# Ledger of designs, part 63: designed miniproteins, single chains, continued (5)

Each design is a single chain, and the fold is of that chain. pLDDT is the mean over its residues in the fold that is shown.

## One batch from the design tools (miniprotein)

Design m18318
Fold by ESMFold2-Fast:
Structure m18318 (fold): chain A 80 residues (1-80)
Amino acid sequence: EKEAALEIASVGALILGARIFLDGNAPKEVLERILKQLDEEIKRLKELYEKSTNPQVKKDMEEEIKAAEEVKKRIEEYLK
């Protein structure tokens, strides 16, 4: 539970940072690094989701995964 909460907070901070950089028209290299980090964090959060037995924690992780994947799509579209 504590590990999942910390990972959710970490991913949330990364999502916020990614949105700020997208709005600020950050250099492509910066967004590419954020995209790679989002991929790694999404994978970790999915692994924690599979191991969790708490329904509320699972729901919170599922919502955060969806938010992270939406931001990932926005970065991928920007990099085209």
Scores: mean pLDDT 81

Design m18319
Fold by ESMFold2-Fast:
Structure m18319 (fold): chain A 64 residues (1-64)
Amino acid sequence: MLSETFQRLADEYKENPPSEEAQQVARETAEKLRGIGDGIDRGLALLREGGSREEAAEAIREGG
């Protein structure tokens, strides 16, 4: 049962892939999420170096 469902979904995806617009939106979303991650890492580094929570919050905001 499970294998038949996966095979059907794979065939459907192969025949009707997402539009170029949908793929572009997905890439843009992934880029924004990476920016947010970078901002969080920078904020944590600032806190470890004795920086203020305000400076850390600003770094996170700049990432998103």
Scores: mean pLDDT 68

Design m18320
Fold by ESMFold2-Fast:
Structure m18320 (fold): chain A 103 residues (1-103)
Amino acid sequence: SEELLKITKKIFLAFAYLQDGRLEEAVRLLKEVVDMIEKLLAEHPDDPETQALAEEVKRIVRNLLKAIREKLDEMEANGTGVSPEEAERIRKEIEEIEKRLDA
């Protein structure tokens, strides 16, 4: 599936950005992944394979958002690589994505 390949590539790239401390870019990619799985669920209602894929992807996204939050907390504690304004934007975006995952 082209969509599955795109989701996988965005997840790997989000992980790479997290490793590089590029947290705003990592969060943006995870938001795009959530947009893609919501679209797949809407296009394939009651398809068990699509539902199983969506739950797997949601689990991965939750784990990456947790890792991003932990990295953000480290960067703030160390006074390196993130401004207070950028940190607030990143936290708000994470909260918005988490709400969508819980819906």
Scores: mean pLDDT 88

Design m18321
Fold by ESMFold2-Fast:
Structure m18321 (fold): chain A 88 residues (1-88)
Amino acid sequence: SELLEELKEEIEKKFEETLKKIGEAFATLPQEEAREKALELLEEMKEFYEEKLKEAKEKKLEKEELEELEKLIEEKLSELLRLMGVPP
């Protein structure tokens, strides 16, 4: 559906933006400050994803499409955590 495609695009875009900002933080800030910034960005991304899931449920996305969206979110969060050196 159009809604699913839009939500997936927003999730992918947020992931890319978050990853770039984390990379910039580690390139420009002392290690400890970069870690704190990365954790802050991770929390912002989690909140964004929770809002997107809530939107999908409120818009009555089909069960299979909702499960697909949830899996994408889980994949993106797991990938970011792995890149930050945190086990899933």
Scores: mean pLDDT 82

Design m18322
Fold by ESMFold2-Fast:
Structure m18322 (fold): chain A 92 residues (1-92)
Amino acid sequence: MKPRTPTPEQLAQAEKDGYDIAKKAIEAKSPSEQASLTVAGMLNAVGYFLEYGPEAAKAYAKGMIKQAEESTKNPELAEEIKRFAEQILKEL
């Protein structure tokens, strides 16, 4: 399947979506909610890659990294989210 070329607005939305999901995961109060939101973030990154290609997946990953670096809540989960997002940037 050929991905669509993302617009600048779609790239900005991808970065915002990555930031927002990372924020929700890090701020979640239950371990099950944290796990569910983290998995949803991973699936969303794959969705962006399949629809718009590597540039959109990288934008999503950059949003996740930004939130993980800004948050002082749940530093262990923030580090795991950052590692996953950095892997997207390295592989794509």
Scores: mean pLDDT 83

Design m18323
Fold by ESMFold2-Fast:
Structure m18323 (fold): chain A 86 residues (1-86)
Amino acid sequence: MIKTIKVKSLSSSVVFQISSGKGGKIRLTVRAVLPDGTEIVVEYEEENGPATGEEKSIDSEVLTGPFIDVSTLVGQDILKEIEKRK
């Protein structure tokens, strides 16, 4: 099982935009601003069954503000891009 780790982002701003497409597709756009002013934009497109409660779980796990959940695919990708800028 993947352990959930929450990381407080003290020096970056992270904005999540979630949109549900017709036909059971979910599109997620994430924008993060690093401490050096570098902007990262990541877009995801997933085909999920709307009959599952996973869509609501995404909303509850996606934190806007000082915290990023790095156990999620989105959080892992953001962390990876931040590490590349090191």
Scores: mean pLDDT 45

Design m18324
Fold by ESMFold2-Fast:
Structure m18324 (fold): chain A 61 residues (1-61)
Amino acid sequence: FAALEATLAITDALLAAGVSPITAATVATLIALNPAASIAAIAAATGVAAATIAAALAAAA
């Protein structure tokens, strides 16, 4: 359940930053499935700014 809790926390942080629910869930899922992937790679795949993803990860930690 820790992976689900982390995914929900990241999704909530992205929603608070103004990211759409579908995009926020996609970003959180990619992070959960690819923990070794760089923030820049996830940003390029989803179109979300790397700074926004980094802030969401910091808020979820």
Scores: mean pLDDT 76

Design m18325
Fold by ESMFold2-Fast:
Structure m18325 (fold): chain A 78 residues (1-78)
Amino acid sequence: SEADREMYESLTGAEELFRRAVEGLRNGELSPEEARRLLEEALRLLERYREVALPLPPEEQERLEALEARIRELLASL
């Protein structure tokens, strides 16, 4: 369904944005301001994922919570 696609794209998109922010900061390709924008967008995608997902299985919930925690930790360090 479109909802399933959006859910998958939201989680995958958030993971990709987090990866790009981490990599870009390490390689000097992104400023802290640019990385912050990517991380804020990743959080928006995770919020969208929560809105469209049914109650998540424990493994998916753990993955979501771990990703959100890592994004927030990185944002706090910028």
Scores: mean pLDDT 80

Design m18326
Fold by ESMFold2-Fast:
Order: C-alpha cells, then sequence, then structure tokens
Structure m18326 (fold): chain A 62 residues (1-62)
C-alpha cells in the first residue's frame, strides 16, 4: 500500500531524527511520491525517486 511505501522510506531515513522531524519527513515523502505517480511513474519507480531525493536533501542538511 502507499502508506507502507511511505513508512519504509521514512524508516530508512529517520535515524537520529526527532518525532517532529520524522513527521515532516513523512509529509515530504507523501508529497513527492504522489507527485511522481501523477506524472506517470509506477509505484516502484516513484518509491525509488522519492527515496533518492529525500536522502540527498537530508545529506545536504546534515
Amino acid sequence: SEEEIIEEIVEKLSEGLDEEEIERLKEEARALYQGFLDIGFDDELAKRMTYMILETDIKYRK
């Protein structure tokens, strides 16, 4: 399900984050994932692209 995909992405990226940061990450993940679906990506590609963008963003924020 969509929620399971979002939870999997967040779980992989949530190390060292507090509850407030985790909630923001969930919101960002849902928005990105839905955006990729809206432009015609399948579930697997949308998941991969969402993860890659969020991982990159977290890396730059540190």
Scores: mean pLDDT 81

Design m18327
Fold by ESMFold2-Fast:
Structure m18327 (fold): chain A 58 residues (1-58)
Amino acid sequence: MSPEELRAEAERLREQSEELRKQAEEAEKQGDEVRAAQLYAAAAILEAGAEFLLRLAE
C-alpha cells in the first residue's frame, strides 16, 4: 500500500470515528449509557487505527 493510500485510509477511519462519536453523544442524550459507551469505544479503536496508518505513511 502506498503512503498516499495509507493516508487516505487513515482519513476514512477518522471520518468514521467522528460519526460514531456523534452517534454516541446522541445515545447519551437519549439516556442509553451502554450504547454510548460501545460507540465511544468503537470510535477510539478507529482513531487508534488511523494514527497507526499515519505512522506507517511517514
Scores: mean pLDDT 85

Design m18328
Fold by ESMFold2-Fast:
Structure m18328 (fold): chain A 110 residues (1-110)
Amino acid sequence: DPQLARALELIQEAIGLLAEAARAAEKAEDKELGKKAVELLAEAMGHAAEARNALQAGDLESAIAHLREAAELAKEAAKAAREAGDEEAAELAERAAELLEEAARLVEAA
């Protein structure tokens, strides 16, 4: 299924962006907000990985739920990173959220 194959590509790209965002957030000026961003990014990566596993297993409903949760966590992480003074981490997390939302839409259309 070309839509599911594209969704898997987007999930893998998003996981990479979330990992880069976490590395950037560790350099944040506000260490407490930076730590919060890193924790939210780790949770988003966990849900993205579960979505990937669900897609590979053919569980589309579970994949969509995990993708939506990952996208919301990535948006919360972006907010925390921006408040911590790390615009790079915020932009990476926002881009990851966009890819996760697009992946969810592709899975819904499959």
Scores: mean pLDDT 91

Design m18329
Fold by ESMFold2-Fast:
Structure m18329 (fold): chain A 55 residues (1-55)
Amino acid sequence: MLSEKEKEAIKLREQGYTQEEIAKKLGISKSTVSKIIRKEIELGVKELEEAVRKV
């Protein structure tokens, strides 16, 4: 389950904000933003695998 801050970071990333800008807006470190992005990529890969199996 993603926390509220993790969901907000993902939204900002999709809008084209840099890791530095996301870190400033959410009051977290760049390292934390990088970890959040890694989790997003892992979730995206799982969704693609499910979509391919249904087709």
Scores: mean pLDDT 72

Design m18330
Fold by ESMFold2-Fast:
Structure m18330 (fold): chain A 57 residues (1-57)
Amino acid sequence: MLSPEEGKLAEEAVRKAGEELGVPLVITDVRKEGDKVIVTAVDALTGEELVLEVQLP
């Protein structure tokens, strides 16, 4: 459903968020909505869900 470029942007956003928060994040869902990618990730240690919005160019 995503282009390879959109998938890479989602992966980079989750990687940066994990680095900033100091937690291991695992992507569980990726959804494109208009000009945004909505990424759902889970902290692998606690199971806490985070939702990130990535603006497409």
Scores: mean pLDDT 77

Design m18331
Fold by ESMFold2-Fast:
Structure m18331 (fold): chain A 60 residues (1-60)
Amino acid sequence: SMAERRRKAIETAAKALAAGMSEETVKAMLMRVFGLSEEEADEVVREARRLVEEGLKKQA
């Protein structure tokens, strides 16, 4: 489903961002691997960034 694919994309993006990949590299990967549009990839990266930031707050 589209929702399942989007959830998987967010998870993948969050892991890549946490590993130190740039947002631009992650966006390009999402577009190629998951077939997302530029707009969809931007939305996924934004949500993934929030998840990573929230995880860092819980570690502090």
Scores: mean pLDDT 80

Design m18332
Fold by ESMFold2-Fast:
Structure m18332 (fold): chain A 95 residues (1-95)
Amino acid sequence: ASEAAEAAARAAERAAEAAEAGDALRAAMLAGAAATAAATAAAVARKEGSPAAEGARRAAEEAGAAARAAEAGDTRRAAEEARRAAEAAREAAEA
């Protein structure tokens, strides 16, 4: 079940791109979507006993931080947190 983790990684990468472009609203929406996808991946992985569960949980936390930073207008922090979320989600997808 790497599909949810892959979806989270793609959403987080798009959130980082939006934040780098200075689009705080789009970054917040995409980071929120990434957090939801990563949380779903973490729940599924935990239920399956998969080693992906921790990586997916980290991705959800970082994507949530990116969304909050973007909502505050801090597009630089939103981009940094979204990039961390994408990395954690990719690790979860590979597990």
Scores: mean pLDDT 85

Design m18333
Fold by ESMFold2-Fast:
Structure m18333 (fold): chain A 61 residues (1-61)
Amino acid sequence: SLPDPKRIAADLYEGMAAAFERQGKKDEAAELYRQSAVLYREIGDDERAEEWEKKAKELEK
């Protein structure tokens, strides 16, 4: 079967978010974690979506 394009996109946004976080770009990282969370929720991965939503909130303070 073909991989889910939304899961691939979610994983890419997650990776980009982690890179921006390491660079101290907290606002950009938070936005990318939120985009990843939206995609995880759309594919039914609510637990992972909640994890990244929480991470984004922590970065926004």
Scores: mean pLDDT 84

Design m18334
Fold by ESMFold2-Fast:
Structure m18334 (fold): chain A 68 residues (1-68)
Amino acid sequence: SREELLEEIRRILEEGGVPEEEIEKILQALKNDDAETAERLLVRAYLEGKISVEQANRLGKLMRELFA
């Protein structure tokens, strides 16, 4: 379900140490079907070293499923 995908995305971001305020912004963008904003924020988190390559790849798969 959409809620299960959003919860999994939250867990990955929490595991990476992304601040709660940033997690909430990403999740809000996803809930609003704003894929561009969500992707921009996730790329920023990756470049800042807050998520690993493996976490980034998993997030990309979840986002593709969410927007399919």
Scores: mean pLDDT 85

Design m18335
Fold by ESMFold2-Fast:
Structure m18335 (fold): chain A 65 residues (1-65)
Amino acid sequence: MPFIELSKEEEEVVKELDEAIKEALEKGDIPSAFAALATKVSLEMGDISLEEAKERLKEIKERLA
C-alpha cells in the first residue's frame, strides 16, 4: 500500500500545523486556516521541504497573533 513515513521533526511540524488550523478556524481566519492546511498537505506529499514548511508555519503563527 502507498505509505508515507514522517520523521520526528516532520511529525512535530504537522502537529503545530494542525494546531494552527484549529486556532485559525476558531478565530474565523479562513485564509490562515487554508494556508496551514495547504502547508500540511504539501509537506506530507513531499512537495515542500521541512525548512519551507517551518517558515510557512512561522508566517501563519505571526498572522494569527
Scores: mean pLDDT 78

Design m18336
Fold by ESMFold2-Fast:
Structure m18336 (fold): chain A 59 residues (1-59)
Amino acid sequence: ALTDEELLALAVEAGAVTEEQLKDPVVRRIAVRELSRLAAEVGNDPEKLLEELKKKVAK
């Protein structure tokens, strides 16, 4: 499975969260929980997770 650090790095790369937002420990905890769930849905594939996050950001 992807580590918390890997999940957060992918979310920042996709533009889903900023490094500034992750300075808040509550935001970080919520992000890790949500990203872990999404990662599990895509078989813990970092490339598929990045694509899904980019898709959600592209509104």
Scores: mean pLDDT 80

Design m18337
Fold by ESMFold2-Fast:
Structure m18337 (fold): chain A 71 residues (1-71)
Amino acid sequence: LSSRIDELRKGYEEDLAEAERVRADAARFAASSTPEEGARYRAEADRRVGELLGRAKGLLDGAKKLEERLA
């Protein structure tokens, strides 16, 4: 693959990994917190995960378009 396609796919994988880490951290913090504080951690994680997944989708779509051009 070209370096650009590799960069986009790497960014996609990194964003997915970060989203999973954010969810895991929020769940761990919530488990040791009050219900109110746990809800705040989960809400913050959901917002951040949404941003990461949105960016990841854009990166994947970009990689696919470049792959089509190189085929």
Scores: mean pLDDT 81

Design m18338
Fold by ESMFold2-Fast:
Order: sequence, then structure tokens, then C-alpha cells
Structure m18338 (fold): chain A 60 residues (1-60)
Amino acid sequence: SPLEKLLKVLDELIELAKSKGDEGYAEHLEEVKKKVPSLSEEMQEELLKQAEEELKKRKE
């Protein structure tokens, strides 16, 4: 489901942010992770695309 994929990408972003010492961004992502289950499937799909792009960018 979009939710399951989004949660996995957010977990990867959180771990990457923590590994780089970006505690503020990691905390922000933890808050987003708590809110995404209450969003519509359409919003979850949009956030998934944004999260995947951010993950790709931050891995570089």
C-alpha cells in the first residue's frame, strides 16, 4: 500500500538524517510518520514521491 511504502521511506530518511547528525530533520520526520496514517491515500502517494526524491538527493 502507499502507506506501507511511505513509512519505509520515512524510516530510511530518519536513519540517514541521524547518521549525518541532522537531529532536527530526524525529529521532523518522526512527527510526519505519526501523521501520515491519518492522511488520504492520494496525499500518501504524493508524500511518497516527495520522500523518495528527498532520499535520493540526501544519499548523494
Scores: mean pLDDT 83

Design m18339
Fold by ESMFold2-Fast:
Structure m18339 (fold): chain A 61 residues (1-61)
Amino acid sequence: MEEEILKKIVEAEKAGDDQAFHDAVGELGRLIAEKRGKATNDDQGLEILKEVMKKVKEALK
């Protein structure tokens, strides 16, 4: 679930575990891409990236 991935991101950031942080962000990106349908052009990829970044920033607050 998205909420579990966001918890992993927060925990990795607090622990200073760069690998776990990057792995969790990658899982979130894959989940969002799957929900939107796989990107077939750059515009779709940018929308997915923006959503991932927004959710990560909100989770780290």
Scores: mean pLDDT 74

Design m18340
Fold by ESMFold2-Fast:
Structure m18340 (fold): chain A 86 residues (1-86)
Amino acid sequence: MEAVRLGSRGDESAVEPLIEILLDKSAPPKDRMYAAYSLGAIGDERAVEPLVEILEDKSADPQVRYAAEAGLVNIGKSHLIEEAKK
């Protein structure tokens, strides 16, 4: 309540549920991919660390990791992709 929230009222409320789907290893790869792309489209910085975590998770579906890369590029954090792959 104390934080001033400016901008689209729909985008911010979607960020936390999308992060939960992205990090849910039991969720279908397709749903996790859509979560990664959607987080990239929203551009909220809260998505950066979860997207990097997916890139570093070698047990994650390759399609989900690719979507996480695309999400980070869309947020403007492409530098983190190179670091996560090293």
Scores: mean pLDDT 73

Design m18341
Fold by ESMFold2-Fast:
Order: C-alpha cells, then sequence, then structure tokens
Structure m18341 (fold): chain A 72 residues (1-72)
C-alpha cells in the first residue's frame, strides 16, 4: 500500500514538471515559477521521508525555477 502512495506522489511530481517545462517553453515564466516551486517543495518532502527517487525530480524542479526566475 505504501508503494501505491509513493507511486502516485512521484507521478504527480513528474506531471508537475511537465507542466512547468511547458510553461517555461511558452514564455509563461510566472506560471513556470509557481509550478516549479510547488514541485520542488513536494519533492523535498518526499526526499525527507526517504524516497530517493524524488531527488532527480527536485533537482529538475530547481533548474526550471532558476531558469524561469532569471527570465522575469
Amino acid sequence: HMEEERKRRLEALREGLEIARRALEEGDYEGAVETAREVAKRAEELLKEGWEEARPLLEEARRILEEAEAAL
């Protein structure tokens, strides 16, 4: 059961990253910042719970966030 919750939360992060990337690509820097911040926060929470699979998602969210903020 914990595996099902883990899968759902990781999939939600991946979906959030795709949304943030699209916002960045479309020049919606404000939307990209907002979504990437939320993904980073959730990924950090999962990483603190010991879910190492969240680490690359956190790093990607931080990259999107930095790129979007630099464009504002």
Scores: mean pLDDT 85

Design m18342
Fold by ESMFold2-Fast:
Parts: structure tokens; sequence; C-alpha cells
Structure m18342 (fold): chain A 66 residues (1-66)
């Protein structure tokens, strides 16, 4: 159902946010290692984009249920 799909996208958004926070923590931990620092920042950016996409999709589905 649309409700179940919206809930799935909400869960994926929450998972992406947790990954973003973890990657930012790792970036800070490895800030003196330029390659690792850049890698973790890119991973955090990818997780942020995934969160926004999943939240937008959840919102679109939720609006269709109204």
Amino acid sequence: SLREKAEEYRRRAEESERLREEFLRLAEEYKDDGVKYASYLMAALSAEVAREVHERKAKELEEKLR
C-alpha cells in the first residue's frame, strides 16, 4: 500500500541520517588523514542526499493519502 511504502521511505531516511552522523564522526576522527577525511565527507554527503530523496518520496506518498 501507499502507506506501507511511505513508512518504508521514512525508515530509509532515518537509516541514512544515522549513517551521515557516523560518517561525520569518522571524518572528524581522521581529519589529519586527507584521503580518509575526504572519503568520509563524501560518504556523509551521499547519505544526506539519500535522506533528502527518501524524505521527499515519503512526503509525496503521504500527500496522495490525503
Scores: mean pLDDT 88

Design m18343
Fold by ESMFold2-Fast:
Structure m18343 (fold): chain A 65 residues (1-65)
Amino acid sequence: MKKLLQAKFEIAKIGMEYGVIADVEIEGNKIVITLKKISDKNLKFVEEAKRKAKELGVDLEVKIE
Protein backbone atom coordinates (compact mmCIF):
# COMPACT_ATOMS: atom_id res chain seq x y z
CA MET A 1 0.00 0.00 0.00
CA LYS A 2 2.70 2.56 0.95
CA LYS A 3 4.62 1.72 -2.26
CA LEU A 4 1.49 2.31 -4.39
CA LEU A 5 1.04 5.84 -3.03
CA GLN A 6 4.76 6.55 -3.49
CA ALA A 7 4.63 5.23 -7.07
CA LYS A 8 1.57 7.36 -7.91
CA PHE A 9 3.20 10.56 -6.66
CA GLU A 10 6.59 9.83 -8.25
CA ILE A 11 5.02 8.92 -11.62
CA ALA A 12 2.78 12.03 -11.51
CA LYS A 13 5.92 14.11 -10.84
CA ILE A 14 7.67 12.56 -13.86
CA GLY A 15 4.60 13.32 -15.99
CA MET A 16 4.66 16.97 -14.90
CA GLU A 17 8.37 17.22 -15.74
CA TYR A 18 7.76 15.79 -19.24
CA GLY A 19 4.70 18.02 -19.73
CA VAL A 20 2.56 14.96 -20.41
CA ILE A 21 -1.24 15.08 -20.17
CA ALA A 22 -1.96 11.77 -18.47
CA ASP A 23 -4.30 10.45 -15.79
CA VAL A 24 -2.41 8.53 -13.07
CA GLU A 25 -4.61 6.55 -10.68
CA ILE A 26 -4.44 3.66 -8.24
CA GLU A 27 -6.80 0.83 -9.23
CA GLY A 28 -6.73 -2.02 -6.72
CA ASN A 29 -3.12 -3.18 -6.44
CA LYS A 30 -1.75 -1.35 -9.51
CA ILE A 31 -1.05 2.07 -11.02
CA VAL A 32 -3.01 2.90 -14.19
CA ILE A 33 -1.83 5.55 -16.66
CA THR A 34 -4.33 6.75 -19.26
CA LEU A 35 -2.91 8.55 -22.29
CA LYS A 36 -4.79 10.40 -25.08
CA LYS A 37 -2.37 9.27 -27.80
CA ILE A 38 1.00 7.72 -28.55
CA SER A 39 3.73 10.35 -29.03
CA ASP A 40 7.51 10.44 -28.54
CA LYS A 41 7.04 12.50 -25.36
CA ASN A 42 4.37 10.12 -24.03
CA LEU A 43 6.55 7.07 -24.81
CA LYS A 44 9.50 8.58 -22.89
CA PHE A 45 7.19 9.26 -19.96
CA VAL A 46 5.88 5.66 -20.06
CA GLU A 47 9.45 4.29 -20.09
CA GLU A 48 10.37 6.34 -17.00
CA ALA A 49 7.08 5.39 -15.30
CA LYS A 50 7.74 1.68 -15.95
CA ARG A 51 11.25 2.06 -14.52
CA LYS A 52 9.90 3.74 -11.37
CA ALA A 53 7.13 1.14 -10.94
CA LYS A 54 9.68 -1.70 -11.27
CA GLU A 55 12.01 0.03 -8.77
CA LEU A 56 9.15 0.25 -6.24
CA GLY A 57 7.80 -3.25 -6.98
CA VAL A 58 4.35 -2.12 -8.14
CA ASP A 59 2.28 -3.18 -11.15
CA LEU A 60 1.71 -0.65 -13.91
CA GLU A 61 -0.93 -0.66 -16.66
CA VAL A 62 -0.94 1.79 -19.58
CA LYS A 63 -4.16 2.60 -21.44
CA ILE A 64 -4.59 4.60 -24.64
CA GLU A 65 -7.86 6.57 -25.02
Scores: mean pLDDT 78

Design m18344
Fold by ESMFold2-Fast:
Structure m18344 (fold): chain A 101 residues (1-101)
Amino acid sequence: NAQTWFNLGNVYEEQGNYDNAVKAYEEAIKLDPNNPWYWYNLGGVYYKQGNYNEAAKAFEKAAKLKPKNPIYWLNLGYTYLEAGNKKEARKAFDKYFELTK
């Protein structure tokens, strides 16, 4: 099921096997595309690989699914900075600060 694939992705990520972690998280997302944690962890592993554009897309999906979670906006902001997207980074950080007031 989706949770089994997600747990497998976590194991691969902890082992530094990022390619297999991505594949496992993608299988979890196929089964449950509306779980924000699956998108958030996919974003985290892409970020660790230096795939900042793919990381930003995954974090965007997590933030849209759970827009009141400030950590999703914070990580999205840092990821946009790494991708060179300063305007979108500022918008994400503004949302983080709005939620933490």
Scores: mean pLDDT 91

Design m18345
Fold by ESMFold2-Fast:
Structure m18345 (fold): chain A 82 residues (1-82)
Amino acid sequence: VEEFIKELEKKGDYILAAQLYKRAADLETDPERQAELYLKAGKFYYKAGKYDEAIKWYQRAIDLDPSNEEAKKLLEEAEKKK
């Protein structure tokens, strides 16, 4: 999965990469790992210019792991793009 997503990123298929990370997060049972996968989904939506979607998944990552300072930083940056 990780190798496939890296190929999607190289091809510029950011939205598909984001959707794959989001689906992986939905299937994850560990909240900390689930948060990391939602964070990755948000990062790819951000790269695609989908700032509202990026904010949504960054907020979800923070809800699952409130100690994740990277997610909080990325949320603030995405909100500034609106």
Scores: mean pLDDT 80

Design m18346
Fold by ESMFold2-Fast:
Structure m18346 (fold): chain A 69 residues (1-69)
Amino acid sequence: SSVLQQTIALVRLIALSAEVMLAERGALSEEEIENLLRLARELKETLGHLFTPKQKEKLEELIRRIEEL
């Protein structure tokens, strides 16, 4: 169902936000940061259409924050 897909997308966005905070605190290796960027871009490409405008803005913010690491 669309509701289930939107819920899965939201859970992944929340998990990504937590991982970005860990990376910004120096808790992740270079390889883990590179993998995090890949996963964030895959989330945008595969599930980005399921997000609200505010959630899309947050995902774009998170991608920029990873790129600045």
Scores: mean pLDDT 87

Design m18347
Fold by ESMFold2-Fast:
Structure m18347 (fold): chain A 85 residues (1-85)
Amino acid sequence: MSLVREAIQALEEGDYEKAVELAERALKENPDNPEAHIVLARAYLKLGDYEKAIEYARRALEIDPSNPVAQEILKEAEKKLKEKK
């Protein structure tokens, strides 16, 4: 199974730290993989690291500006970051 598929499975199972590790490894093999950036953005959002969630969601949008999932993650992470301080 691909690293991105394994990362998505870890994310669905609630293992956000494993999802980050697998998605980072996927990006090391293909830095322009939009799915890996989305997994990282979601995992960091769930872990409460809103700044990293914003970073990876923006990177996903640089690759595919029309991606609705990346747009929603960015919006949610920016809102959470503002609400915290």
Scores: mean pLDDT 83

Design m18348
Fold by ESMFold2-Fast:
Structure m18348 (fold): chain A 58 residues (1-58)
Amino acid sequence: MLELLTEEQSEAVKKALDENNGRLTDEQIEKLAEELGVSKETVRDAVMEYLAKEIREK
């Protein structure tokens, strides 16, 4: 992928997931994408990657 999140942006996604019990609505994803200046798809990819990593780190 050509569009990569910075460490700060990745931490923002992680924090949003933690605050919402590991689940973000489409509305929350869109708001977060707007705040980070990235696409909605980029935020969704980051969410999926974070959840997959958390399962693997168990």
Scores: mean pLDDT 73

Design m18349
Fold by ESMFold2-Fast:
Structure m18349 (fold): chain A 87 residues (1-87)
Amino acid sequence: EEEELIKRAKELLKRARELIEEARRRIAAGDVDGTRALLEEIGRVLGEAKKLLEQLKDSPAYPDLQKQYEELVKELQEVAAEYAALA
């Protein structure tokens, strides 16, 4: 089960990264409504990842996954600021 949680956390973090890249593309295109929907989805995906990470605190995989999560949260904040300037 721990291995399944690690796999799921990695999948969610990968999905969040893909959505952040898409949000940046939407911002470049001036798509305000599409960008907002992506930001909401990224928030949901990262929230799910955070719940799994809380269950993985004692795992050897935790430090790297937590670092990836924190990096993605920072990227989301940057993209959200770009969106705010667009809207």
Scores: mean pLDDT 86

Design m18350
Fold by ESMFold2-Fast:
Structure m18350 (fold): chain A 90 residues (1-90)
Amino acid sequence: SMTEKAIELLEQAIKELEELKKKYPELAEPLDKIIEELKKAKEALEAGDYDAALEHIEKAIEIAESTPELQFLVPSLRSLKEFVKEVKKE
């Protein structure tokens, strides 16, 4: 299902951010905040709460935008948000 694909994309994003945290431990605090928001988005999707999922992804985007070293993550997080938004329409 499209929801299962959205959950898989969130799991992949979380894994990639945890790997990034291992390479750049100086960015652990903002990365942990982004990871926490994406985990909450995944939990919301599993509960069928698309609005809560979108809110948590938006919070992850805001953290990335406010952290100069992590702004390169913003396009990927925005793409993830748009995917979840399309899943909600179906």
Scores: mean pLDDT 89

Design m18351
Fold by ESMFold2-Fast:
Structure m18351 (fold): chain A 94 residues (1-94)
Amino acid sequence: MYKGSVEVPEGLKVHAFGNPAEDPALRLAAEQLGLEDPSKFRLIPEEDFDPETTSSTSILTEDRVLKAGDRYRLVPAYYVEGYEDTYWEVNVVA
């Protein structure tokens, strides 16, 4: 279920194999969306996002630096949460 969108600046890092609490892009997106615990969420590239399966196991294979025009989805990291099918759109801006 789509819940909203946020913009984050280019140049922020997203880490492979997710230590979410340390990702500056994830922390900023979570803060702007009013989410209290960024460790419960993950950023995945839009091209890797499947709205039918919304996989909490989707992970980046390499560290990325965000570029203007990139699109990501913010998704819950934990299957046990009742909102595992919930997502937000994250747009990278210059």
Scores: mean pLDDT 68

Design m18352
Fold by ESMFold2-Fast:
Structure m18352 (fold): chain A 66 residues (1-66)
Amino acid sequence: SKETRERIIEAAVRLFEERGAERTSMREIAEAAGVSVGTLHRHFPDKLTLEAAVSLYLMKEAIDKL
């Protein structure tokens, strides 16, 4: 669902801000989002796709505050 996808992105944003993307695993993001790694991979097949989604999310948030 869109809600699950957004929860994953929000968890990834928090962890990337805390420790950086390179030091954050897909498993840790799934755990923080409260989903299985399988569920995470259904929304984001790889870390690059998730990092791209995080970038778009942050860009949208910045634009929405203008």
Scores: mean pLDDT 84

Design m18353
Fold by ESMFold2-Fast:
Structure m18353 (fold): chain A 82 residues (1-82)
Amino acid sequence: LQTFQTAEELAAAAGERFGYPVAFQLISPNGVQIATSGFANNQEEAVKLLQNLVEEATEPGEYKIRVIKDNQIVGEFIFKKE
């Protein structure tokens, strides 16, 4: 899985790999779903939604960002919180 440390990198990767619209889910290092975003229609919206999601990552560790498209999980990224 690709690993990122910023919302901007995650948004760019999601848009490039899957296209828009997409939604995001934040999964804790322990596998618990912490938060889910609405759908982003472009990279600017994706950055804002991911900025809000990664604020819920309060503890250091490797989180998963699940990418949702057409009501299906289409991919995952690692978000590394230091």
Scores: mean pLDDT 86

Design m18354
Fold by ESMFold2-Fast:
Structure m18354 (fold): chain A 73 residues (1-73)
Amino acid sequence: KWEELMEKGREALKQGKLDEARDYFLKAAMVAAKNGDREGVAEAIRMLAEVYEKQGRHDAAAVARETADRLLA
């Protein structure tokens, strides 16, 4: 399920469907978190940061990147 959600998020991102991409990456992060998969959560949050950058939400993107980095520290 996580892999499917990440794939759908990347596809939406490629098509410029930023709100859909965001929703998929948020769902992927939740699935990874439920499974104790810190790396999966970090990857999903990093993709979410890319979505935030494309939306002009630079502060949200910075927070997301810092959160992902701390998750793997």
Scores: mean pLDDT 84

